# Designed miniproteins, single chains, continued (4), part 11

Each design is a single chain, and the fold is of that chain. pLDDT is the mean over its residues in the fold that is shown.

## One batch from the design tools (miniprotein)

Design m12353
Fold by ESMFold2-Fast:
Structure m12353 (fold): chain A 90 residues (1-90)
Amino acid sequence: MEAEEKKRKEEEELKKLEEEAKAMEEKMAKYGWDNPEVRKEYLRKLIEMHRKGYEKGTTLPPEEALKRALEHAKKAGDELTVEILEEEME
């Protein structure tokens, strides 16, 4: 049925997002989370993934994803992540 084909596409997109997240996690482990360039690249990639996923119905709206990430970073006291996310929102 056509509905099963759409569900399969959503599962494939979810796996792609998981693989990209794992690749970025590996990159952070190699270069360090304290590197501003690496962190900025990672966060920009997550924002891009959320925008693409939202178009396909596989993730949160980009504005809500950014707001959620910003709130989480503020609560964690992660000033560098807050700065990067605020730049991407402006």
Scores: mean pLDDT 67

Design m12354
Fold by ESMFold2-Fast:
Structure m12354 (fold): chain A 81 residues (1-81)
Amino acid sequence: GIDRAIQLLDQALDIARQNGDDVTVRSIEDAIRQVRDAQRTGDLQSAIRSIQRARDIAIRRNDPQTVQLIGQALDQVQRSQ
């Protein structure tokens, strides 16, 4: 569910911070904000797009651990539709 997606994104954020990857950090922070907003507004499509963007950035940075966690968060949000 959405709470699990936030937990997974928070774990991904911690890894990106440890790696010093400010671009991935900012994209994950945006994704967390969009997911939290979606809990209030029901706009899951904006949340999904932000998570997909964060995953694509992590792929380009060759960070497989962060990619896996973001992908799991995406799955949790999509199952909440």
Scores: mean pLDDT 86

Design m12355
Fold by ESMFold2-Fast:
Structure m12355 (fold): chain A 84 residues (1-84)
Amino acid sequence: SAEEAAEEARRAADEADAAAREAEARGERRAAIAAGTAAGIAYIGAAVAELGGGAEAARRGAEVARAAAEAARAGDAEAAWEAA
């Protein structure tokens, strides 16, 4: 459902925000910005779903946030930036 997609997108966004903070603490500014940007996209997707705009933006946002978080934690700033 759209509500489930929004909840999943918020969880993915929180994970990407955590990855961004971890990257920032390591001095990896490029990875931190990419993961933080992806978190923002997922939060917007969740809000769209909650406002009746359908689940698609939330699902795409969750995928983007997860990919960026994974890449940032792996130390792959280029992959994190491509995912965002």
Scores: mean pLDDT 86

Design m12356
Fold by ESMFold2-Fast:
Structure m12356 (fold): chain A 90 residues (1-90)
Amino acid sequence: GKEEYEKLVKEIRELIKRILELVKEILNDESASKEKLLKAIAIALRAIGLEFELELIEKSDLSLEEKIKRLKELLEEAKELLKEVEELLK
C-alpha cells in the first residue's frame, strides 16, 4: 500500500545518492583511466535519468498500484547501476 510506495521512493533515492557519491569518487581519482572516467560519466547520466523518472512517477496521475509496479522496476535498475559503479571501483 502507501507504506510500500514510500519505502520504494526512499530506497531508490538512497541508491541514486550512493551511485552519484561513488561516481564522484572515480571522477576525483587523478589515476583513473580515460575509459574509467567515461564509464563513470555515463553511469552519472543514467542515475540522473532514474531521478527524473522517479519524479515523473511521483507526479503522475497513475494509480498507486501502477506507481508501485513502476517503482519496483526503477529499484531493480538502480540496484544494477550501483553494481556497475562498484565494479568500476575495483
Scores: mean pLDDT 89

Design m12357
Fold by ESMFold2-Fast:
Structure m12357 (fold): chain A 99 residues (1-99)
Amino acid sequence: EADELVKKALEYTKKGIESLDQGKYDEAAKNFEKAAEYFERAAEVPGLPPGVRQALRDAAGNYKKASEAAKKGDVREASIYTTAANLLVVAADVERELA
């Protein structure tokens, strides 16, 4: 179920942000990679509206970039990508409600 996979992705997102705030850059990167994996898996669930699927794929891409930024200790860049990904997840949620 897509909702369960998104829930898992959001759990890893929260852990990634908490690790980033604590200066644990390798742990933050690992958690953002896990979030991206779960968003990619959610996007592959059959029956999703095309806009929802694309938003989940774009969120995964942003978390992959956040992971790379976190590995470099670039907190600002990582925060920009996590914010962009979160807005995409909210947009996907709204589109599902309208479908």
Scores: mean pLDDT 85

Design m12358
Fold by ESMFold2-Fast:
Structure m12358 (fold): chain A 64 residues (1-64)
Amino acid sequence: MKYIVEIEPGKSLEPVKEAIKKLGGKVLKERVIGTHKSLIVELPEDKVEELKKVPGVKSVVPAV
């Protein structure tokens, strides 16, 4: 399933990208607009709650 992962302001994308990879997900696209950072990812649904616990993750929402 595809998700939009919003990053906390001022936090790095790298730890979040590494966590996604370890959870068996894929980073499909990076979006940076001013201070807003987000990732479009493919991730198993059962790993969404684990990803939400990663430092720097603000929110994880389905990309439809």
Scores: mean pLDDT 80

Design m12359
Fold by ESMFold2-Fast:
Structure m12359 (fold): chain A 93 residues (1-93)
Amino acid sequence: MSVEELAKRIEEVLEEARRKASPESQPLLEKARKEVYEAVKKAKNLEEAGEKAQEVLTKYVQEAVKKGLLDAAKRLQEAAVRIGQLIAEALKE
């Protein structure tokens, strides 16, 4: 898997999470999606792309919890697990 293919799959996971989220949670998930995409796009390799994606996701989970957006926090945590699986699969290739 290439960095570009990983970025696309990560964006698909986060867009799915945004579409399923409550209306109040959607703006935060949209911000998370954009920042994860930018971080992955700037990465030098697949390992760095994975590390940066996880850093941004952790940041947004914490922000969601602080704001009481529990639906956003749950969906970001579920997306982080799925993204972690995609990164592990990419690094095996």
Scores: mean pLDDT 84

Design m12360
Fold by ESMFold2-Fast:
Parts: structure tokens; C-alpha cells; sequence
Structure m12360 (fold): chain A 109 residues (1-109)
């Protein structure tokens, strides 16, 4: 496994932890914390996309960029949403990020 692949695996583990924290914030109704965690996840996904590009994995970089773009749309929608709608948007982001991380790990196997 290359040094870049090791760094990707480390970021994947960090993202799994952040997604679990996001789910806990949603379950507790802490929408301010959910927004903070979504912004942090977005930043880690950008770091992961940059490493995927350096590894020549343009397929993964594109998938990661699609996830980032979807989170950006969700964050903007949450600013105008009711608390119930904001919770549903944050739940959709949890599902999206988990699916994206699983695809990255399978591609590196």
C-alpha cells in the first residue's frame, strides 16, 4: 500500500468518526452541532478528494466532489428550513457520506 493510500485510509477513519458524531447530534436534536459537523465533514472530504486525485483515482475524486456539492446544497437549504426539514437534510447527508466512504474503501481493496 502506498503512502497516499495510507493517508486516504486515515481520512476515511476520521470521516467515519465524524459521521457517527453527526448522527448523535441529529438524534439529540442539536442542529447547530449538526451544521458544525457537516462543515467539518465537507472539509475532510475535500482533503480526501485531493489525495484521490494525487493517487490517479479520478473516479473517486469525482464521487467525493459530488458528495461535497450535495453537502453544500444541504447546508444552504438548512439555513431556510424548519427544524424538522433541517433534521431530514442532515440525515440524508449521513447516508450519503457513509455510502461514499464505503465506495472509497472498496475501491482501495
Amino acid sequence: MSEIEKEIRKLVEELRTLVDELQAAIDSGDLDRAVELMEKIRQKLRELASLAEKAGRTDLARDLQNAIDTIDVALEAMRRASPEQARELAKAVVDLVRATIDRVEKALS
Scores: mean pLDDT 88

Design m12361
Fold by ESMFold2-Fast:
Structure m12361 (fold): chain A 80 residues (1-80)
Amino acid sequence: SMEEIDRETPLALAEIGYGIALSHGDLEGAADWYLRMGEAYRDIDPAKAAEYFRLAAELYRQAGNVDKATEAEKKADEAA
């Protein structure tokens, strides 16, 4: 099989983590996975990093963690 270092590999891992977190109702855990995705993309694709940071912020708000949501939005702004 052809194996490549692809920026989409972290996305596949985040999708798995998100699915597990969502199945247990852990929205903050899902947000943490998207936050890690944003960090992974920061130096590779800043636009994708900003997108993942915004997704993390939205999930943190749904979980009721406004402070983490605000930090994730700031990271999205800095990455864009």
Scores: mean pLDDT 73

Design m12362
Fold by ESMFold2-Fast:
Structure m12362 (fold): chain A 103 residues (1-103)
Amino acid sequence: ATATGGSAAEGEPALVTARAPGAAGATWYKRLPDGSWLLAASSSGEVAPEFAGRVGVGVDPETGEATLAIYPARLEDTGDYRAVLTRADGSTEVSELARLTVY
């Protein structure tokens, strides 16, 4: 699946997107300094403590686009992100890496 990162100023909205045709759900992961993956947020309502009250995950079933929306953005949100996109049949696809930079 494709993925697009971005840049945001601290305190502003930050968006990271991924797309797979037929995607109905998404789980977003952030890479940690030790190389492990933190579950950041999911379309099923899971949210990591570091993002609590600041994130939402949307999936557009028409396009298969999954969005991780962060507001307000923090400097610590800078990093590599990826999504696991889920289709209605239960199949999954892992996105490319998306870099988010907060400055």
Scores: mean pLDDT 87

Design m12363
Fold by ESMFold2-Fast:
Structure m12363 (fold): chain A 105 residues (1-105)
Amino acid sequence: SVHEKNRERNIEAAREITEKAVEKLRETGVDSEENAELVRRETEEAIRDPSKSGESVLTIFNVLYDALSKADPAKERQNIALATGLSIGLAGSVHGARINQEKLE
């Protein structure tokens, strides 16, 4: 169905955005593997339990912003923009997956 395809597409988008966040975390060198595992875990939890998605998105934003700020504090505006953009993209994808799942039930 259209809703099944839209759900799958949104889950794929959420995971793609998460991998972009992981790449940026690894570039920072700030607790990069611990932060990568945390961001991946929070994304999978948000996909499984949408009621916690807002909390997961905020956790991901904080992890990204903290790591980016420690790596290059002079780029505050760019660091905020990147962390915000990735977090909003993830939130939208998780929300899209949930809405399409509800349409299947």
Scores: mean pLDDT 84

Design m12364
Fold by ESMFold2-Fast:
Structure m12364 (fold): chain A 90 residues (1-90)
Amino acid sequence: NLDELLKLLKEYIDRLSEEDRQRLLQDIENGISSSSEELQDALIEIAEQESAGREPDPEDLRTVLLHVLHLLKQNNPELYQELLDYLRNG
């Protein structure tokens, strides 16, 4: 469900500091992406942290966002642009 995915990604962006958001934007501009293995590891860590009542690690959130944004840039540029605008204005 794309609406649920967008909501989740925006929640992840909201958890990032201004510095982490600017770093994410620079990584996207430089064509940096996370691997599928890094994505899987980050998702497991986020789930474990949330189940323990802890805030997710910003690096894990960044890993998920980098991977998904890279895929959206190629496969759904409209949703990619929506998330970029959210990153810039949030």
Scores: mean pLDDT 82

Design m12365
Fold by ESMFold2-Fast:
Structure m12365 (fold): chain A 89 residues (1-89)
Amino acid sequence: MQAEEQAEKLREEAKRYEEEARALADQLSEHPEIAKLVEEAGRKYAEAMLIRAKQVLGTADPVEVKRGEELEKEGARLKAEADAKLAAL
């Protein structure tokens, strides 16, 4: 029960992050380079959270767990780059 509830929250958060990133990217249509970074960061974070949901349920294999860690790092890097470019506008 607890693990399933936690997994559902992670799936909901993944959708929210992707939707928020897409909405922000759409607002940045005049800055396509920044829009692309925002959207890619959101997608990578969402995918990492979906892998975390599998891990909570005990269904993730070790390869998926490592992929999730790399996606989280790439998402953070892309977000930092987007944030720096946004601050310069």
Scores: mean pLDDT 83

Design m12366
Fold by ESMFold2-Fast:
Structure m12366 (fold): chain A 77 residues (1-77)
Amino acid sequence: EEIRQKAIDVLVRIAKEHPEEFQAILDAVYAGDGETAVAMARKLAEEVLKEQGVSPEERDAIIEEVTKLIEDLVAQA
């Protein structure tokens, strides 16, 4: 799935460029604080995608998929 792959790529970029913030997202996930994890992931994904020059429409689609990935991870934790 093209949008899912782009969401994964954004999370990988966050992990490389913002490792402390990425660790905070994982800490929130494993603490069961899905609301904080989703909020942090969405904010960082938006910043990364804006820096990459991604269109608003594509940003919204990718951010929604990032949200779903984080929610799935919280549900599994």
Scores: mean pLDDT 83

Design m12367
Fold by ESMFold2-Fast:
Structure m12367 (fold): chain A 82 residues (1-82)
Amino acid sequence: PSEEELDKEVKRALAIIGVSVLIIAEKDNPEIVKLAREAGDAISKGDYDKAIELLKQIKEKTTDPDAKRLIDNVIKLVEEVK
């Protein structure tokens, strides 16, 4: 694979890891967990616009500033892959 392809694959993997961390952090918030699982599935399928939309919805629903920062980082990774 090219260096650009490897960079995109690494960023996709980091985005998926970030979503997994978000699911664990928000485990007591079933609506957020559901949206985060859908966002992770969208990233895995290459539906990046859908993933970004779902992540923005999670950001509006969470009250945790650490979760909001994590979501912003995941959105940035997804934007850089698409």
Scores: mean pLDDT 86

Design m12368
Fold by ESMFold2-Fast:
Structure m12368 (fold): chain A 107 residues (1-107)
Amino acid sequence: SKLDDLIKKTSNKKLSEIKDEVEAILYQLKKEKGEKVFTVELRSIVNALQINMPVVEAVLKTAYVLGNDDVKKFALEKAEEFNVDVNKITSAKKSEVIEKAEKVLAK
């Protein structure tokens, strides 16, 4: 699954590097596959998330920042379900997330 791929890619990384890599992978997915594929894959990834997975915050933050209004609502609902601080998600700026993701993907 896409979630298993994210976990495998980040399994040996520091928490900060996990966040950056997850955000970059999801940004690339939207950029290369488009909005429709991004929405379907992201819903699948979010539904497969479990409490205490290192990727949870990064996935939900990216879903909120890059998603359409339906995806934003879904991400906030899941943040509450997983007891993630909603302010860590809603304080993220789309321009900053995209700029950082592009720098990660350039390597």
Scores: mean pLDDT 79

Design m12369
Fold by ESMFold2-Fast:
Structure m12369 (fold): chain A 72 residues (1-72)
Amino acid sequence: EVREEAREVIRKAMEVASQAEKLGFKDLAKELIDAATEAGSAMAYDPEKGRELIEQARKKVEEAEKKIKESL
């Protein structure tokens, strides 16, 4: 359910961050890692805020994927 979706977003953010760092987008990679970490922590203590942060992380992942595709 919601926690499984949150875990998928966090895993994807970490994967995209790793790819971004390999391509030289270090700032983008850090932003994705920070967003995923913050969302994961919030989800454990405040599920409502956690959901908002997960949605923000998902949008950042989508933007990062688009930038990476455009640079390839």
Scores: mean pLDDT 79

Design m12370
Fold by ESMFold2-Fast:
Structure m12370 (fold): chain A 71 residues (1-71)
Amino acid sequence: MEKFIEKLKEKGVSDETIKRIEEALKKYNPKSLEDIAFAAIKAMIEDPSVTDEEVRKILEALDELFKEEKK
């Protein structure tokens, strides 16, 4: 969880968007990487202020997290 949030910060995702993702993670309490991805996607759908560029950055952070877990 913390590693995902740090990747979002590194990619320049806004603090507001990161806060909404953190709230979704707390609400859905995901136990797997796939559940974390699902919660993040739900947070993006529920927040109309999330830009297409931020969505792309979030998806890139998720892809990197998935690649690291497979090692």
Scores: mean pLDDT 74

Design m12371
Fold by ESMFold2-Fast:
Structure m12371 (fold): chain A 81 residues (1-81)
Amino acid sequence: MTLEEVEEKMKAEVKETIETLKKEGKIKEWKEEQLEKLKKLLENSDVEGIDKLIKENGGVSEETIEEIAKLLLEKARKALA
C-alpha cells in the first residue's frame, strides 16, 4: 500500500467517524467550522489540538472522547500495518 493510499484511507475514516458522531448527536451542537477543525486535527493525529478544541467547545461526553481515542488508535494501527 502506498503512503498516498494510507493517507486517503485515514481521511475517509476521519470523515466517517465525524459523520457517525454527528448522526448520533454527540457533537450536534458544534458549528461546521469547528467540525472542520476537528477533522484536520484528527487527520494530523494532533491529540493536544483535539483536547484544546473540545475544551473550547464546552467539552464532550466521556463516550465521545472514547470514540475519538478509538479512531486515533485505529489510525495508528493502520499506519503501522
Scores: mean pLDDT 68

Design m12372
Fold by ESMFold2-Fast:
Structure m12372 (fold): chain A 70 residues (1-70)
Amino acid sequence: MSNEELAKLLENAIAAIEKDPTPTVAQAALHELLKLDPDNPLLREAYAAARAGDVATALAHLREALKQYS
């Protein structure tokens, strides 16, 4: 997968979570992203935060990951 494709999916995930900021939506989006880039530490930390119910921290890590792929 290209960095541009991953950036697009990250933007879509961030938008979905911002529209519905629940741990369930965040976990679902991050689960799909981790299938594509399972070794990304920011995505792993975002998923851990989402599982703990901390959607704000999950979004912060996703925004930081987006900077790496842009």
Scores: mean pLDDT 82

Design m12373
Fold by ESMFold2-Fast:
Structure m12373 (fold): chain A 66 residues (1-66)
Amino acid sequence: SAKETAEKLAKKSREGAKKAAESGLSPEVAADLGYQDGKEAGEEAGLSKEQIEYVAEEGRKGGLEG
């Protein structure tokens, strides 16, 4: 389902952005990359605007947590 796809992409975006921050990127840069990657992944998956924003924001949070 779209909801399950959004949840999987959100988790992947969050984990990816966190790893990028752990690799030495600043939290600001990692957060921006996580947001953009999450947005792109959601758009490619055909998610709604609200679901795309949810995935993007989870990516941003991952960058800030690393």
Scores: mean pLDDT 83

Design m12374
Fold by ESMFold2-Fast:
Structure m12374 (fold): chain A 80 residues (1-80)
Amino acid sequence: MKLDEAKKLAEELYKKAREQGLSVEGIALQMYNVLKNKYNLSDEEIIKILEEVLGPEAAEIVRKYLETQRKLQKQAEKRK
């Protein structure tokens, strides 16, 4: 299943990034983009995987990122 494969990839990326001394914040955003592009998962599915692999703080980082993206989209819509 794509979801199980995405979770496995997330766990592998997390291990490699920690070995390189990267922060959890940077890993969370990179992982979101990789999972979104490679597996075409919904934002909710990706957040679930991040919470399971990196913990709730990583999920919060991605939620904040998505909120910022929605605000930018809403501002473009207000221009109309």
Scores: mean pLDDT 76

Design m12375
Fold by ESMFold2-Fast:
Structure m12375 (fold): chain A 69 residues (1-69)
Amino acid sequence: GPPLTPEQRAARQRQADVEIARLEKEADNLGKMADEYEKKGDHEKAQSYYVKAVAKRIEAVGVRVELEL
């Protein structure tokens, strides 16, 4: 049961760091796609990719919050 041992906490932190980095990289790539479509005048696609980027950043925040519980 809770709380976790220091080793278990460290293992969860390492897994979370990898997941957060992955989600942030996906968000950055989606943001770049949004910017590219905006430059081409495709505002509808730009908004779609921007929303997807925001969703990935929210997921990354969720992973961070779960570590504090």
Scores: mean pLDDT 85

Design m12376
Fold by ESMFold2-Fast:
Structure m12376 (fold): chain A 85 residues (1-85)
Amino acid sequence: DLEEALELFEKAKEAARKGDIEKAIEYLQEGALKAIKALEKQKKYDLVEKVKELAQKAITALAKGDIEEAIEYIEEMIKLVEEAK
């Protein structure tokens, strides 16, 4: 469900801002998986690839401690998923 993915991305942003990188990555991975499954059911394969790319970039930024860059990628995913509704 795209709505559940959006809720998880917001939780990922909050965890990242609090410095809880492990939780941020966990929420981000779960949200991305839910978004991908929902988009695949809608046959929006271009959006599936974009979500995969943005999720990987956000995870990489979190692993480097670049919290602001990670949040920017998460916000891009939120916008993409919201527009896909």
Scores: mean pLDDT 87

Design m12377
Fold by ESMFold2-Fast:
Structure m12377 (fold): chain A 74 residues (1-74)
Amino acid sequence: EFEERMEKRREEFLANSTPEELDAVQAVAESLRLIGDALDEAIKRSKEKGIPFVEAAKDLFEEANKRAREILKR
């Protein structure tokens, strides 16, 4: 099963990683989640307001990038 295989690899990684390495991975994951949230919101706004996806995405992605940079500075 994919989930079981990934969980075992995750456990091995966590057991052999330093706190600094774990913090870096978490910051990257958090930044990627912000970009994913911006994508979902852009799709929703594009459909609801009838505007092109690119127009809806531009402002949301600019804001997500600013927040991601702030998180990566931690």
Scores: mean pLDDT 73

Design m12378
Fold by ESMFold2-Fast:
Structure m12378 (fold): chain A 59 residues (1-59)
Amino acid sequence: MSELQQKKLKVIQSYAKAEMEKGPEAGKKAGIETGEKLGLSKEETQKIIDEYEAARRAP
């Protein structure tokens, strides 16, 4: 179990919660802010959000 996995989970949780409350734009903002607070780059955080969204669109 890695610290990176825990950081990814926190980003996804922040994104999903904000998305549910205020829509996907608010979700992305919350996810990116959480990732940066955890020491992830903006690009790494965006990738985590994009992977989560791709998984949600899967059948």
Scores: mean pLDDT 79

Design m12379
Fold by ESMFold2-Fast:
Structure m12379 (fold): chain A 115 residues (1-115)
Amino acid sequence: KITLSEEKKKVILEAIEEALKELETYEPKSDKPPIIPVKSFEEASSELLAEAARLSSPTVMTAFMGLLGFTVDPEKLSLEQLKEQIRLPLEELPKVYFKYAEAVLKTARKILLES
């Protein structure tokens, strides 16, 4: 399981909670469905990410952190650098991916709380 300091873990958890709250109330500028059926795509993506997290490894967690906008290993960042690196481009996220983004964020939160 991941070995982040309690302060870094708190910063990431706060960012996840803020993003989850925004996803509940945000109306996106674009509602473009993918070529495949939206529900099937969202469900398959959510199941795949949940399964990857269940098998949890440092590599899998690094991939989830990348999806949260991290460009470097969060363990190696100062608290100030960590806050600067967290970028969640919700304004540019198509509505069809909100369920996918929610699943990713909830899965990352679960991993952090279990570590």
Scores: mean pLDDT 53

Design m12380
Fold by ESMFold2-Fast:
Structure m12380 (fold): chain A 93 residues (1-93)
Amino acid sequence: SELDEAIELVREYGEKLQKAYDDGNFEEAEKILREFIEKLRQLKAKSTDPEFQAILDRAIEELEKALENKDFKGALEIVRRTYQELLELKAKR
């Protein structure tokens, strides 16, 4: 399901972004964040679930703002929150 794909994607990119941030590699962090946003947009487009789409829309908007501000710490917090929201959505089904 797109929900299971999103949960795995958020986990994988969260780990990659955390490592780049911890290493002080902000060029890599920016690249990871750009790729992550693009993949979230693709998953949203594949879904017809309005609650799932709303979670991804909010994440995309907030991550794009974090990217514009080079706020990689803020991006990690958005990733963590999005992961929890997706797990909660899965638990309701």
Scores: mean pLDDT 89

Design m12381
Fold by ESMFold2-Fast:
Structure m12381 (fold): chain A 63 residues (1-63)
Amino acid sequence: HMTELAREAAAGNREAAEKLVDYIDEQFGVKLDEEEKKKWTDSIMTVAKRGLEEGAARRAAAA
């Protein structure tokens, strides 16, 4: 569930990031409004983009 969504979001899938935010909201009972969910999704996408760049650099160095 969450692991698959996190993997997809880390790969740059915005829909997966939205579902991950919804899942966390449900799990912890944090009632985020639409604006807050957008901020969280944007943060996840930004971090995912940076992570993909670092991951690509590591794989290039390892190969």
Scores: mean pLDDT 74

Design m12382
Fold by ESMFold2-Fast:
Structure m12382 (fold): chain A 71 residues (1-71)
Amino acid sequence: KKEEEFAKFLAEQARRAADMARRGEISPVQAKRAADTLKEIAEKMKNPESKKLLQEAADRVREAADVAPEA
């Protein structure tokens, strides 16, 4: 369904963002903003599975930002 596909798409983008943050290719500030945005989107989702998937993706980006080198 549309919401499930969108959540999967955002989770895939989040994985790439987390990898980029760990490599220092994006700043920790940018990664944290991305994680915060993903959490806001997740809270607005009605499908519990889509919400959980996106919350987990946001957590991965945030964890990557916390271990990333300071900009």
Scores: mean pLDDT 78

Design m12383
Fold by ESMFold2-Fast:
Structure m12383 (fold): chain A 81 residues (1-81)
Amino acid sequence: DWLDKEEEGRVAEAERLARERPERAATYRTRAEGTRRLAALLRDLIANRDSLSNEEKLARIEALLEEDRRRIAAAEAADAA
């Protein structure tokens, strides 16, 4: 499953970066969480592909990405403090 491999690879990279740069750990861990949330949404959208319009799928992705941007910004602010 390409999605599982992509999720595993990106999360592993973010965890590695958090270990190498503990002063930015909150930011990297938040990015890893965002990757997991996006992968979970994509799995849900794939499972429900026949019941959702393309507009509904895009709206869900956009909402998740906006929430992810807010969480990353908060983590970056915490790492800067």
Scores: mean pLDDT 80

Design m12384
Fold by ESMFold2-Fast:
Structure m12384 (fold): chain A 72 residues (1-72)
Amino acid sequence: MLSREEIEALVRRGGHLLGARLAAEGHDAAVAAISEISRQYAAQYGSTERAWREDPEAYRADLVAAALAHGA
């Protein structure tokens, strides 16, 4: 299992890095959860790229929380 510190470090470097690491380690539920967070942010801001620019701290926090809640 990834620690909170490892998840936070991956998200800080790029949200796609968290997704890739979780997928490589077979954390399918966590991958689905972070994908749903990204879908919600894309719907709210028009794109994930815009969400990442406008609310990076909130988006990162939600990705970390979703990954941890679903067994990352």
Scores: mean pLDDT 81

Design m12385
Fold by ESMFold2-Fast:
Structure m12385 (fold): chain A 96 residues (1-96)
Amino acid sequence: MKKLYIYGIATDAETNEFLAIGTAIIEGDKVEKRINLYKAAKKIKLEASVYREGESKSDESANVTIEKETDGTEEATLKALEEGMEEAAKHAREVL
């Protein structure tokens, strides 16, 4: 598999308020994830865009939107976002 980059934007699914940015680098079997959380929410919408190495346009066939519910704590919100980014990475591997 070629090296892939995932860029995720997380918003509150009810209010559309910005919550977090996630990034993931996929290289072979390795996934390196990083999430910057600014605000916790009970219902998260994660929009993940997948990029091939060296490309500025996302591969729309691999882009996904993932919704997760939490208890509204920062810990639960981070866990949901990490799980969402992992799901996005798995989908990207399956379609690309």
Scores: mean pLDDT 81

Design m12386
Fold by ESMFold2-Fast:
Structure m12386 (fold): chain A 83 residues (1-83)
Amino acid sequence: SVVEAGLKAAEGARQGPEKAAEGYRIMADHAGSKATPEQGRAAAEATYNGMLGSSPEDAAVAGARIAKAMGEGLTSAPPPVPL
């Protein structure tokens, strides 16, 4: 799920830049393929919240990078089909 991908990105960020990059790619792929705006937001929030255990400044920088990566993936998602 997109939320699970976000949690993996958060865990990766704690382990270092290489692990963070892999998690962000997985998150973006999930967001771009099947994510609704709500799912993308939840994944971004889960990823950001996972980093809130660090300093506020470090969390803000990491959150901005994660949000940018997620936003680029979400932009490619098709709009939901109206009923």
Scores: mean pLDDT 52

